# Designed miniproteins, single chains, continued (2), part 14

Each design is a single chain, and the fold is of that chain. pLDDT is the mean over its residues in the fold that is shown.

## One batch from the design tools (miniprotein)

Design m4454
Fold by ESMFold2-Fast:
Structure m4454 (fold): chain A 115 residues (1-115)
Amino acid sequence: SLKAIDEVLELMARAAELHEDHAASGRLLEEALRIARESGEQGVASAGVMGAGDFLRARGLDDLGDALRALGLYGTAEQQLEALGLVARGYLEPERQAEYLDQATALARAVVAAA
C-alpha cells in the first residue's frame, strides 16, 4: 500500500538524520523492516532496502548503499527483507556491525551479479 511505502520512507529519512545515534537509527530500520514484513508487498520491501541504501550512502558507505539500491530493483521481496534486517542488526549491535554489513553486501552483490 502507498501508506506502508510512505511510512517506510519516512522512517528511513529519520534514520539518515540521526548521524551519530546508531541505536536510534537501528530501531527505525527495524520498524521499517516490521512494516515491510507485515505488508507482504514487494513494493514496500523494495522501498525499505532502497531507503537503507540511501541511509548507508549518507553514512559514507557508498559501495554497500549502491548495492542495496540495486537489490531494491532486481531482488526478490525475501532477499530485500533479509538485507534490510542485516543492516538494522548492524546498527542495533555495533560490536557486530561489520559482520552484518558484510553479509548484506555479499547478498546484494550476488543478486545483482545474477541479474
Scores: mean pLDDT 85

Design m4455
Fold by ESMFold2-Fast:
Structure m4455 (fold): chain A 86 residues (1-86)
Amino acid sequence: SMEEIYDTWLKGTIAYQKGNYEEAKKLALKLAELAKKEGYNDLAEAAKAFAKAIEDYMKNPSEENKKKLEEAWQALAKAFNEAEKK
């Protein structure tokens, strides 16, 4: 449901802002599964990409990986906003 997608997005956003990357990654993967079930393929792909960016950053917290993580977050936020309109 869109309600469950919204709740997962909100919890994931809070975890990410607090620097809880492991929790943010788990919620991003949950968001991807929920989005896929509802047919929001762009949102599902963006959420998977964000989860990967979190994992890459946790393994190697370089400036490059931090930039990629921020870019993946922006892409996910855009995809979420677009999914709400469909």
Scores: mean pLDDT 87

Design m4456
Fold by ESMFold2-Fast:
Structure m4456 (fold): chain A 92 residues (1-92)
Amino acid sequence: MEEAEREARLEAERAAAFAELNALQLSEDEVQDHIATLDRMLAQYPAALERLKNSPNYNERQRKLLEEQVENLQAMRDLLQAKLAALKAQAA
């Protein structure tokens, strides 16, 4: 179905972005810096979501887009954490 094809395409795009990040020969320090940047970005989103919920112009589409962005950033953070753990294991 069209919606299933669209979701599969979005998942493929996310997988491609993750593969690109993984292909970057990042050092431990670079990975830690990226995680810190994502943590700072993620810390701002709860307030933004709460303001959207309380807005008279609130709509489900905007909430869903913001939630999808948070989900993608969280998944990227998890990938970088796994990469950091692998780099530390190789250094030990």
Scores: mean pLDDT 73

Design m4457
Fold by ESMFold2-Fast:
Structure m4457 (fold): chain A 70 residues (1-70)
Amino acid sequence: MTLEEAKQAFDRALSKMSEEDRKLAVEAIELMQKDPDNEEARELGQKAASKLSLEDARDFSLGMIGLAGE
């Protein structure tokens, strides 16, 4: 997956989240960009994606991995 594809997947997932879940998702990615091994960031990301469909949750996970450089 390219960085551009990861960004597009992440943006698609965010567009389907509530405002509260989107806030958690943004906090998660900011923490992961500072420390890719931050377990708290991964937990926040999972919580933000918990109400997404399986397809949208996958887009979110792929986006986070691509943007965090994992």
Scores: mean pLDDT 76

Design m4458
Fold by ESMFold2-Fast:
Structure m4458 (fold): chain A 125 residues (1-125)
Amino acid sequence: MTPFREELLKALEENPEAADALVEAIKKQLPNLAAAIETVLDRLGIHDERERKLVLLAVLTLLSSLSIEEVLADPEGAVKRALENLKLLSEEELFRIIRGALMQVGLSDVADEMAEEIVALLLEP
């Protein structure tokens, strides 16, 4: 387990309302990203709600370039920062960030495949 995974799990346990607000903000402001992640998780058989939430939060945290503490202090602002950053990223940079997030939450064995599919889904018209 990475230090980042442990920190996220602790954040979810200690701040469930802020975590739920963050997930809601992601679905509202980044619906294509949320849908892409959920689609790939479904195809891999990852149906555990806690693991799905962890992946979504990890990807957003790295896309925002903020700390977990900063994200939880202002969930809506963190999602806006992630959206702004997403517009500036190349396809290759986006792949690296999503892959990194997946590796940090302990999905290293499937990180390359998942990141490739998520990026492909995000670039669909």
Scores: mean pLDDT 81

Design m4459
Fold by ESMFold2-Fast:
Order: C-alpha cells, then structure tokens, then sequence
Structure m4459 (fold): chain A 61 residues (1-61)
C-alpha cells in the first residue's frame, strides 16, 4: 500500500511496476541474476532498480 507508493516514487517507476516486482519476488525469493535481468527487461526498468527493490523486500523478511 503506502510502502509501494514510496518505493515507486523513490526509484522513479510506476507503482504498478513495483507491485508486479514485489509479487514476483514473493514467488521467486532467491532469483538468479539472469532471472532479474529478464524481469528488468520485461518491466522496462534497470536491473539495478530491481536489485534495490529486492534488497528492500529482503530487509522486511
């Protein structure tokens, strides 16, 4: 909710993109670098943004 909006604003991506990434990480908690690159290309964001979102997600677990 509020967290998704803050992450979207902080990384400069749509809130729907953050929501999709977090949903994907729920199903893939230990993604490979290749899987992250594929997701980054699919979502149209830099892979570094996905690494940052994943690190934030892991800090909440």
Amino acid sequence: EELLERLAEFYGVPVETVREALRWFDEHPEPSDEELEALAKRLGVPVSVLHAILNHYRSLR
Scores: mean pLDDT 77

Design m4460
Fold by ESMFold2-Fast:
Structure m4460 (fold): chain A 83 residues (1-83)
Amino acid sequence: MSRELMERVAELGVEEAERVAKVEKDRLKAIQLATKRAVERAKELGLPVDEFDASSIAGRAAALTLAGASREEAVRRTVEWME
């Protein structure tokens, strides 16, 4: 998987985590919901990533975002973890 593709999937995880945080107060449920939504968006966008990799990338980015990481930090740390 290219770095650019990993960054794009991580960005989706961050975006969905920011949205979900407004309505879901349980951290684990928020991570799970954000991950599911990010994977659905990656599929709708036709990104060439399998569901397992998309879930792993989006889930880590969502968890970091909900833990208070900036968008740039969440994306960078997620990509470094996948490499």
Scores: mean pLDDT 86

Design m4461
Fold by ESMFold2-Fast:
Structure m4461 (fold): chain A 78 residues (1-78)
Amino acid sequence: MSLAERARSFLEYLEAPEELIERMVEAAERKDVEEVRRIGEEVVKWVEENYTGQEKAFKVALARHFTEEMVREIEEML
Protein backbone atom coordinates (compact mmCIF):
# COMPACT_ATOMS: atom_id res chain seq x y z
CA MET A 1 0.00 0.00 0.00
CA SER A 2 1.39 3.43 -0.93
CA LEU A 3 2.13 6.11 1.68
CA ALA A 4 -0.72 8.21 0.23
CA GLU A 5 -3.15 5.25 0.47
CA ARG A 6 -2.10 4.67 4.11
CA ALA A 7 -2.61 8.39 4.87
CA ARG A 8 -6.15 8.28 3.43
CA SER A 9 -7.03 5.09 5.33
CA PHE A 10 -5.73 6.44 8.65
CA LEU A 11 -7.42 9.85 8.38
CA GLU A 12 -10.69 8.16 7.32
CA TYR A 13 -10.36 6.00 10.46
CA LEU A 14 -10.14 9.25 12.50
CA GLU A 15 -13.19 10.55 10.56
CA ALA A 16 -11.14 13.61 9.61
CA PRO A 17 -12.67 16.17 7.19
CA GLU A 18 -12.15 15.40 3.50
CA GLU A 19 -10.14 18.66 3.13
CA LEU A 20 -7.50 17.40 5.60
CA ILE A 21 -7.47 13.94 3.98
CA GLU A 22 -6.90 15.34 0.47
CA ARG A 23 -4.18 17.75 1.68
CA MET A 24 -2.30 14.97 3.52
CA VAL A 25 -2.59 12.61 0.51
CA GLU A 26 -1.22 15.39 -1.76
CA ALA A 27 1.69 16.11 0.60
CA ALA A 28 2.53 12.38 0.81
CA GLU A 29 2.46 12.04 -3.01
CA ARG A 30 4.78 15.07 -3.34
CA LYS A 31 7.04 13.71 -0.52
CA ASP A 32 6.80 17.15 1.12
CA VAL A 33 8.06 16.57 4.68
CA GLU A 34 7.35 20.15 5.85
CA GLU A 35 3.76 20.04 4.56
CA VAL A 36 3.18 16.57 6.10
CA ARG A 37 4.32 17.96 9.46
CA ARG A 38 2.07 21.05 9.12
CA ILE A 39 -1.00 19.00 8.16
CA GLY A 40 -0.16 16.50 10.94
CA GLU A 41 -0.38 19.36 13.45
CA GLU A 42 -3.77 20.38 11.98
CA VAL A 43 -4.97 16.74 12.29
CA VAL A 44 -3.90 16.66 15.97
CA LYS A 45 -5.75 19.96 16.58
CA TRP A 46 -8.87 18.60 14.82
CA VAL A 47 -8.76 15.45 17.01
CA GLU A 48 -8.38 17.58 20.17
CA GLU A 49 -11.47 19.60 19.14
CA ASN A 50 -13.66 16.65 18.02
CA TYR A 51 -12.91 13.85 20.53
CA THR A 52 -13.27 13.81 24.33
CA GLY A 53 -12.04 11.86 27.35
CA GLN A 54 -9.63 8.92 27.09
CA GLU A 55 -10.37 8.48 23.35
CA LYS A 56 -9.02 12.00 22.69
CA ALA A 57 -5.69 11.24 24.42
CA PHE A 58 -5.35 7.93 22.55
CA LYS A 59 -6.21 9.37 19.11
CA VAL A 60 -3.92 12.40 19.61
CA ALA A 61 -1.03 10.02 20.39
CA LEU A 62 -1.96 7.84 17.39
CA ALA A 63 -2.11 10.87 15.04
CA ARG A 64 1.30 12.12 16.26
CA HIS A 65 2.82 8.65 15.81
CA PHE A 66 1.35 8.32 12.29
CA THR A 67 2.73 11.75 11.24
CA GLU A 68 6.23 10.83 12.52
CA GLU A 69 6.08 7.50 10.64
CA MET A 70 5.09 9.28 7.40
CA VAL A 71 7.97 11.76 7.81
CA ARG A 72 10.42 8.91 8.54
CA GLU A 73 9.34 6.93 5.45
CA ILE A 74 9.60 10.00 3.17
CA GLU A 75 13.08 10.84 4.55
CA GLU A 76 14.16 7.22 3.89
CA MET A 77 13.08 7.65 0.22
CA LEU A 78 15.29 10.73 -0.23
Scores: mean pLDDT 85

Design m4462
Fold by ESMFold2-Fast:
Structure m4462 (fold): chain A 89 residues (1-89)
Amino acid sequence: AAALRAALRAHRDEIVEELQKRFGLSKEQAEKLVDVAEEIFARHPDASEEELRKMLEEKAKGLFKDEATRQAAIDFLVERYRRLRAEAA
């Protein structure tokens, strides 16, 4: 849990930049989405990818005008954090 949080923080700037580049998010939108993801992943270290997606969708409501962009950005974050979790194990 602590190791994953540290890894997410170490890669925060990279993830924010990728969200802006891939999904056209503002820096503020990208940072808010990453903050929400970091909180969820830290509180629910044993949650499945499906559970993490559901929690992110609930917390990210209102951050995006476009539903498809929101889901794509969430899928990107879940995949990125899955890889970071595997590397930390």
Scores: mean pLDDT 75

Design m4463
Fold by ESMFold2-Fast:
Structure m4463 (fold): chain A 69 residues (1-69)
Amino acid sequence: REEAREWLRKAADALDKGDIYTASEYLRKALELGATPEDIREVADEAEKQGKTRAANFLRLAAKALEQS
């Protein structure tokens, strides 16, 4: 959903700034709103296009971890 993806974009911004704690809170909020591993990967692709390579890599790892849970 749009709400979940918006929280994922906020998580990417926090990750790019090195604020891992805030990013984790935003990611949890997105998951509560029904964000899927696919949603996380789509936002990671957006972050990569914006030059946020560290954020994109972290989100891709998070998506993989969720698929194992």
Scores: mean pLDDT 82

Design m4464
Fold by ESMFold2-Fast:
Structure m4464 (fold): chain A 80 residues (1-80)
Amino acid sequence: GVSGEEAAAALRARAAQEPDPEVAAGLRRAADVAAEHGAAKTARGIEDAAKELGVEVTKDPQTAAELAENAYTVAKAVAK
């Protein structure tokens, strides 16, 4: 399984490369949740947000990269 620290590191790395400040802020918030509450809770929160926003994400992400991609999809939808 993905650790909260691995998930947070991947999310922060993606945020650092993101030119949209709103999307970057969303990724940093997800990283803070992953660091404090673990990857499983973060993945669940992203899935719930994706459902409310009507966007598709990978269920049960197996890697920190997949979790970061899901967070990016949600952050982009919120930034609109």
Scores: mean pLDDT 85

Design m4465
Fold by ESMFold2-Fast:
Structure m4465 (fold): chain A 100 residues (1-100)
Amino acid sequence: SMRKLTLAGVLLLSAKGEVFLIERLVKKAEEENAPKEVIEKLKKLLEEAKELVERMEELYEELKENPEDEEKFEELVELFLRINELALEAEKIMKELVAK
């Protein structure tokens, strides 16, 4: 439906915002001279989130051609939820990092 396509677009924009948040956390960890292992872990979360956004963009283009494709819409929603989990993990890592 057109409503599902609109929602898919909103979720994609939100997912891009979460990637931007993770990028910001990576930069903060580097600026604060966090341990190498912490920076590497954050960079892995960022890389995974970016790959998931690329898949969401592909699914969104496919949904423009077939807005009634429930399977592709559900996949896009699952990717969005996974990106949120990655962002929460990145925030948790940063909270556990005591600034000195």
Scores: mean pLDDT 89

Design m4466
Fold by ESMFold2-Fast:
Structure m4466 (fold): chain A 99 residues (1-99)
Amino acid sequence: NAKEELKEAVKRLVSLLSPETVERIKQALEDGLKAGKPVEALRKVFEIVAEAIRSEKDPAKRQELADALDRFGVAVRKLSKEYGVEEAAKTALEAVQES
């Protein structure tokens, strides 16, 4: 289902990132959700991952990060369309915490 697809996309993305970057993602989701700004929360996740991609020197790892980010974006859009953007942000936070 769309929620499981998003959780798997987040787990894949987190597995490719440093613990420091994962903590930044977790904080962005927590802060955005607490403020009632799920769109800003998700946008900040994309910004953090885009910075990680830009900083990556290994072309293969950079491509894996880009592919994982694309899958995350597709999964966020699917879940947001069915249940709203706040549910997508909450599901992403749950998956980061489970990782």
Scores: mean pLDDT 89

Design m4467
Fold by ESMFold2-Fast:
Structure m4467 (fold): chain A 84 residues (1-84)
Amino acid sequence: NDHLKEATKNAMRALLYYNNGNYHDAAVYYEKAAEELEKSGEANIDDVIYLYNLAAKSYTKAGNDDKAAEIYQKAVDLAKKNGI
């Protein structure tokens, strides 16, 4: 599944950026990883929500509170839709 492969690659890129203190790029790649994982249709929803939460936390560390709030809301909406 190409979406699952892209999700994994983007999550790995995000982790490398995060560990180097590049929180903005980490956030962008965690967000892309979550979106690709969601498109895969094979993942547990908890894993998608987890990646969106990592993206939101990374946006907060980057000083982008508006984008962080947007992504947190997306994670909350996904949780509610799936009975969590």
Scores: mean pLDDT 87

Design m4468
Fold by ESMFold2-Fast:
Structure m4468 (fold): chain A 100 residues (1-100)
Amino acid sequence: SKEEILKKGIEEEEKKLKEAEKKGDKKEQALSLSGLAYYLNQMGKYEEAKKYAQKALDLARDSGDRGVQAGALYVLSQALKGLGKDKEAARYFAQALELA
């Protein structure tokens, strides 16, 4: 089912996150957390997606990588839009486009 495919995606991103945490690689951690947020957004789990996207954004900013920051901002924007927080979503989306 669609839900089973999305859950498999989450499992793989959780594995990547654990490996990145073991290495202390903030960029890899941010990418994996953004991936988790992406799949959670696809499942409609917007509050959980927002939580992971916020963590991803903090780590992405610490990494200094513009593309990783753009990805984190984008999935955070999607989560906020899912929660009906349209003004906040628009601000983060605009920031993502500036960094892309």
Scores: mean pLDDT 89

Design m4469
Fold by ESMFold2-Fast:
Structure m4469 (fold): chain A 68 residues (1-68)
Amino acid sequence: SLEEEIEKIIEETLEKLKKAKSKEEQDRIAMGAALRIAELAERHGASEEEIKKYLDRLAKEVKELMEE
């Protein structure tokens, strides 16, 4: 399902962020994940509100991990 695929992308993104050696690498990883989630949700016909919800979830998880 879309939700399961998005959850997997978020989990993989958090693991990559833990291993990243620079802020530039962290920003690249987070941006890549956001673009991938948006593209995937669009392919599934998700509404703008649903896409925003998924992106907000990614942002929250990243913020909690990075303490930003």
Scores: mean pLDDT 83

Design m4470
Fold by ESMFold2-Fast:
Order: C-alpha cells, then structure tokens, then sequence
Structure m4470 (fold): chain A 86 residues (1-86)
C-alpha cells in the first residue's frame, strides 16, 4: 500500500517536472505525506476521501495547457489510489 503511494507520487512529480511545474513538486510531496500518515493510522477511508478532494482541486488549479496536462495525470493517479484504498 505505502509502495503504491510512493510509486504514484513519483509519477505525479514527474508529470509536474515534464510540464514545467517543478515549483509545485514540494506542495504535492507534503500532501502525499499527509495521505501516507492517514494510511499508517488505519484511516484508509479518510485517505481515499482526501485523495478524491485533491483530484478535484488539481483539475481546477491550472489554466495553461501544460498545467492542465499535469493536473489530469495527477487527478487520475489520485483517483486510482482512492479506488485502491476502498
């Protein structure tokens, strides 16, 4: 489970870097660390709910085409993790 979160985190960070959004990597890293904390505490349903909320927020965050591409990849990764935690 933690391994899947770490793998998704790497893919999302790569999506940000490939789309010129390296400055957003630290913020994503902190959010994913919060998700890992919830999972370690056994709060998997709460983690899944937070992942879905974050996915929706990322879809609304960027106006640029490159930002929208990164947001879509991140949102899909977050939604897949939420589904896995159910």
Amino acid sequence: LIEKIEEAKKRMEEALRENGLSQNVEGLSKLMDEIKKLVKEGKTKEAAALLRKLAAQYRRTFASEAGQRAAEIIAEELEELAKYLE
Scores: mean pLDDT 81

Design m4471
Fold by ESMFold2-Fast:
Structure m4471 (fold): chain A 62 residues (1-62)
Amino acid sequence: SDLINELERRKAVLEKQIKDLEAGIAEAQAAGDWLTAQDMEFELALKRAELGGIEAEIEDIK
């Protein structure tokens, strides 16, 4: 269905963004850029929460 396809697409985008943020946090921490790391950690938490919501919605539909 279009709804499931849209949710799966959003899930894939979020999973990539989460991986990119995890890598960026590690790089910022290695560089001693603690402010950037903190900001990215906050964004990571929001992306993880959004992913959980999408995964729950997919399970409810499938």
Scores: mean pLDDT 87

Design m4472
Fold by ESMFold2-Fast:
Structure m4472 (fold): chain A 113 residues (1-113)
Amino acid sequence: SMVPFDEVIKRLLRDIVLATLAFLGKLKEEELDEGAKKILKAIENAYREEKKSPLDIMEKMVKELLDRANWPEDIKELVLKKVKEIVETAKTKEEVEEAVEKLGEEMKEIEKK
């Protein structure tokens, strides 16, 4: 696969999950890097202006990211399901990073078929 593209998607998924957890109060904003902090501000803005739930905002961001990759709808639904599971179960930045890395490896195996 194209390493730069895979790494960009993985990094952006990580940032979206970390920002969502920080918005939900499960992580401290201080634990976020610049990328995740930028996504957090986008979530805060969407929450105030659009009156959508944080999980709906996250879902929209994930779908928009995967649309840029031209991934099939069934794969997008699988990734969204996995991202929602990570947001529900992860308690630390390290657990998010490990879960996103595992998701990236699972997606590479699907792309081989």
Scores: mean pLDDT 80

Design m4473
Fold by ESMFold2-Fast:
Structure m4473 (fold): chain A 97 residues (1-97)
Amino acid sequence: MEKELEELLEKLIKLYNLKLSEEQKKKLLELGLELSKLPTVQENPELLRQILVGVARLLSKGYELTEEDKKLILELAKNGDIEGLVKYLNEKLKSLE
């Protein structure tokens, strides 16, 4: 799982031309590992990819992911609330532009 998740993150970073530090990649990997334990994410791999891309884009814009952000992302993912999650990530991204 961890190795496959690391490979997925590297592919997403390259595909979306994102610039992330090693510390940002580590935080993203940690979030991805917690997300991968959720039944909703295991049943919907697309949800994992969408969350990782959204968070990676925020980090690449210099956003510092807080523990409250992580908690909310995990809660929305547990509920399978993809619409709420996409809205949350897009609102954060818009505030940085």
Scores: mean pLDDT 80

Design m4474
Fold by ESMFold2-Fast:
Formats: structure tokens, sequence, C-alpha cells
Structure m4474 (fold): chain A 82 residues (1-82)
């Protein structure tokens, strides 16, 4: 999906810059795409969250404290996949 590729690229750029606002925005787009692209999103996050303490902290926070079940599932699966 071109939309998934763009969202993943945005997260890659945010991770390279270590920009917490950009990381949050890119993750929000991946949450929206997650129901249709679960395996690809989980694989990307599991392979890449070690590159950024900010991303790792956000995933842990979402897994434990998010009120959105999609955010919780995405974060839990990404953390388990690493």
Amino acid sequence: SPELEAAIQALKEALDKNDPVAIREALGRLVELYPEHREEIVAFLAANYSKSPILGAYLRDLAEHSTDPVERELAREALAGA
C-alpha cells in the first residue's frame, strides 16, 4: 500500500531525527492503518524500536496505559516481536 509505505517512511525519518512529535504523529498514522496491515506494521516496529528510546518508551506507555484497544494491541505485538 502506498499509504503504508509513506507512513513507514515518515516513521523512519522521525526516528533518524529522534523527534518525539514526529514519532507520535507517524505512530498515529500506523495505528489507523494497523487493522489492514498488522503483520507489516508489527514487523517494522519490532525491528526498529531499539533505534529510539523515545519510540520504545511510547510503545511501552501505549501497551500499559492507552485507552485505545488498537494502540494497545499494536504496541504489545511490536514489543513481543523483538
Scores: mean pLDDT 86

Design m4475
Fold by ESMFold2-Fast:
Structure m4475 (fold): chain A 57 residues (1-57)
Amino acid sequence: GPPFDQEKVKNAVKVLVGAAKCDECRRKFANFVLEQELAKHPGQREAIQQAVEEALK
């Protein structure tokens, strides 16, 4: 797959989470992005987790 891009992951989380109308939906979308990116880049767990956490701020 394509190389890991932290800014693209952050943007994807912000877009999906920003479209969510409840806190539960936001958490589910953030977790969904995390799981998808971990499946593509299992060696990048820490970087992916950091990108998702930064996007939620």
Scores: mean pLDDT 74

Design m4476
Fold by ESMFold2-Fast:
Structure m4476 (fold): chain A 67 residues (1-67)
Amino acid sequence: KYYKEYFDKNGKKLPDTDKVISEESGKEIPKEEAYPDVNSPYVFDKETFAKYLNSGKKKLISKKDKE
């Protein structure tokens, strides 16, 4: 399966936990609710990802939304 490493805003690799830090908003969210960007190692919360989509970026779905 496709797996992507997640990094904080300082480029530090995030620990292997059930939560990730949303890029730009800085919110801690469950991995299942994270929206990974296909072109970068970053993840977004649902609200930040909606802004990202409105900027003409590719449409992505989190694991929670797929289930």
Scores: mean pLDDT 55

Design m4477
Fold by ESMFold2-Fast:
Structure m4477 (fold): chain A 61 residues (1-61)
Amino acid sequence: MKLKEEVKERLKKEAKEPVEDEVLEEIVEVAEGFRKALKLPDSMLYPLARMFFDTEVKFRK
């Protein structure tokens, strides 16, 4: 299964508030962009996506 899909599903399971799939996809895409720009390993995608997800949830409150 593709890495981005796995990370999106993990974020969705950890979400305590309802977040649209489109928003989750955008967060994962932004995180993947940063990961590639910084030449980080695939294992860093989830930590990066999690940071962006936590920021997004914080600003929605």
Scores: mean pLDDT 73

Design m4478
Fold by ESMFold2-Fast:
Structure m4478 (fold): chain A 61 residues (1-61)
Amino acid sequence: SEDRPVTPEQRRYALELAREAGDEEFVARIEAGEPITSKDLWELMGRYTERRRAELEAAAA
């Protein structure tokens, strides 16, 4: 479910991804111990993973 709390592994991944992206608000939220849901993780991954993919494609050209 979109409202389900993420696993500890997913939470760690989200923190790393947010740090890589420079998303200070999301990092602060996770470090403050706020619960994050699968929906939050999915949205974060969509935003930053697609940007990361575009950067990798540009570097390969």
Scores: mean pLDDT 75

Design m4479
Fold by ESMFold2-Fast:
Structure m4479 (fold): chain A 80 residues (1-80)
Amino acid sequence: MSLLSEADKAAIERNREALVERVRREREEARELAEQGNEIAERAVRLFDEALRALEAGDYGEFELLESLGRMQLEIAKKE
């Protein structure tokens, strides 16, 4: 079975613009830290880029996984 229900996919589509904005903001924070030489932030940027591509492809399960991983890397980078 799909990782997400039809209702979950519909909810993601309705909130797609807000989700894109959220990931873009997190990516920008990670990019600023990566520009300062933070290697963990570089990985966060890559994960957020992959999350945006998954969202564009309609792979909502992959999107949630990649966004979650990106957020974890960004939080670690921000503590340094």
Scores: mean pLDDT 80

Design m4480
Fold by ESMFold2-Fast:
Structure m4480 (fold): chain A 96 residues (1-96)
Amino acid sequence: SFAEKLAKMLKEAVEEMEKLSDEEFRLLALMTAGSVVLATETQLLFDDSLSEEQREGLRKIADMAQDLANQIDAGKASRDQVIERLREMAELAEKI
């Protein structure tokens, strides 16, 4: 499913992030958050097979990813906070 692919991508991004310099980390984190927003909003717009519970889960992930992108852009998110948020999003995606 889309949600399974999203969870896998987020887990792989977290693993990669643990190995990066601060600048490379910031870039990957921002790109990952932005990609999650785009992917979840696209799925919500075009997948008419989603249940209301699945839609609520994807909206929550989109909101979390947008907030994370804003925090990273503002320089207000630490590496540990970014990794924690991405793991939370992956856990939510696994429940969809």
Scores: mean pLDDT 88

Design m4481
Fold by ESMFold2-Fast:
Structure m4481 (fold): chain A 96 residues (1-96)
Amino acid sequence: SAESQALVDRARRLLREAIRLAREAIRIVEEGGDLEEARRLVLEAEVKVGMARIIVGVLEMLGELSDAQRAELDALLAEADALIAEARALIARREA
């Protein structure tokens, strides 16, 4: 449906934004920049991933995801989680 497609598009957008924010946080830490800014970006990325997970879960329960859409969203979720974990590890290392 058009509504399900809009939710897929929203989840995709949220995950791409989360990936961008996590990459920016990594860049800030690697350049010796503001750790408070890096932490803020990671928190924003985590919120966006959480929102996307809720949307994906609803779409899966309703059977509204194609195999291709599920594979794409699963890949974006995995990439976002990996980058957030990397950003968190880099921040923790700089605070030690």
Scores: mean pLDDT 92

Design m4482
Fold by ESMFold2-Fast:
Structure m4482 (fold): chain A 84 residues (1-84)
Amino acid sequence: SPELARRRAEGEIGALEGMAENAQKAADYFKGTPEAEKYREVAELLRKAAEQMRKLLETDPSVEAHRRAVELGREALEKAREIL
């Protein structure tokens, strides 16, 4: 249903935002190390993905847009795994 698709996309956005905050905290904790740079890259990547997902959902209420938003989140998580 459209409502379930929307709730899923909103949940994925929230999860990405939370992971971005945790990555930023890790970057701050490891400040001055190569690991800190990786966590900063992950935080920025996940934050940007969450913003793109929010814009997509604000612009297009279709189920297809909600599915694309979830796909954007998954693509960002895959890239984050490659960085770490």
Scores: mean pLDDT 84

Design m4483
Fold by ESMFold2-Fast:
Structure m4483 (fold): chain A 82 residues (1-82)
Amino acid sequence: NILEAIKYIQEARKALRAGDVDKALEYLEQAIKLLSTVNDELAAKAIEHLREAIEALRAGDVATALQHLDQASYYVTQLLIK
């Protein structure tokens, strides 16, 4: 289900570009749920960045959220090709 987590992160980015923060938050929560089933340190690092992105979005800081989504995407991709 790592591929599904990647898709949810991509859908969250699309929602943010459309200005739909609530939808982005829903997609990020789904990505966290999927990654939480993976017993791997890279998944744990991705989840930490996804949680930081959620907190940034709740604070209205889309730029910081996007930086954390970039880091989460990096770790999820490394997990996928591991």
Scores: mean pLDDT 88

Design m4484
Fold by ESMFold2-Fast:
Structure m4484 (fold): chain A 78 residues (1-78)
Amino acid sequence: SQADAVRAAIYELRQYARMVSEELRKAGKEKEAEEVLKYADEAIARAEALLAQGDYDGAAAVVTEAALDISKRYRETL
């Protein structure tokens, strides 16, 4: 279902943010690591709220944009 696809995407975003945060922390970028986790948590909360409202497209867009932004921050910091 679309709801299950969105839940999977939220789970993947959470795992990706944790991985990026751990790599940033290993590189001595503790502040950036914390900012990535906070940003991901806020994006996940928004996506879960949209999912609860039945806005699957909105939830998916929030997850996609957050993943792209985290990827950009990761590349620019290392």
Scores: mean pLDDT 88

Design m4485
Fold by ESMFold2-Fast:
Structure m4485 (fold): chain A 64 residues (1-64)
Amino acid sequence: SSSKEMNHLAKKVLAEGNDEQKKQVLDIEVEDGVTAIKFAVGMITVKELEEQQQKDIEKLKALL
């Protein structure tokens, strides 16, 4: 995860969550990783990166 908040939330779900929640965390972390790569190669802007990271954080919060 590219953000400390996202990493903290993911670890919390992985420690205490059920198998379905843990699978959803993996799917969100893969999405975050793909977004980070897209930014690194210039496919998306800083604003688009921040918007996607915020959406991923909200998805993780919904699992708690």
Scores: mean pLDDT 81

Design m4486
Fold by ESMFold2-Fast:
Structure m4486 (fold): chain A 94 residues (1-94)
Amino acid sequence: AITSTTSYGPAKDGNVVTATGVLETDEPQQVRVETVVTSPANIKTGKLATVEAPAPEIVDVEAGQATFTGSATVKGATDDNDAVKVTMKLTLLP
């Protein structure tokens, strides 16, 4: 089973938004781990900061529970009403 959290945070300079994904598996598995910034609708003012997130990676996991954490860092100035959405996306590989 995969459980992913979605986190929302202000798109303010220096703010860090963190999301967590949990994988439970009965056998060893390869997982593609992605930290996804998915709120283009909040990028409306033309004053929006760059959001930095880790590159996608492939991880070998053992049977049981594995927890993954991803963080996105906002750089530059933005409006108080803008929000960054961060989601951990875990994809099981064959």
Scores: mean pLDDT 68

Design m4487
Fold by ESMFold2-Fast:
Structure m4487 (fold): chain A 106 residues (1-106)
Amino acid sequence: SELSEEKKKELLKGAISDLKAAKEVAKTFGESSEKIQKLLDEAIKKAEEGLKDPKNSKKYAKQARKLALEASKLVSEVSDEMDPVHSSGLAILLIGAAFNAELAEK
């Protein structure tokens, strides 16, 4: 069944919230997280564009999901430089954001 526009908007808002929380965690790791922070900034921007442009929301949700998954993969590559509690928390937030963006795409 097709999701309502209201539910799609709620999912994109959830993705934005998770991405912003992930960015705050990523900032605590300084230089080793700069690439993660850039991916999160782009993902937030795409999700926010999806909220402002409902006709293209699926396209923007897909782009935000892709960026969140790329950031999650990079967390795994730099996890040895991060403490395990914060790196795990960051990965969970990014997976949550990607999941919300995927549901908003459908």
Scores: mean pLDDT 78

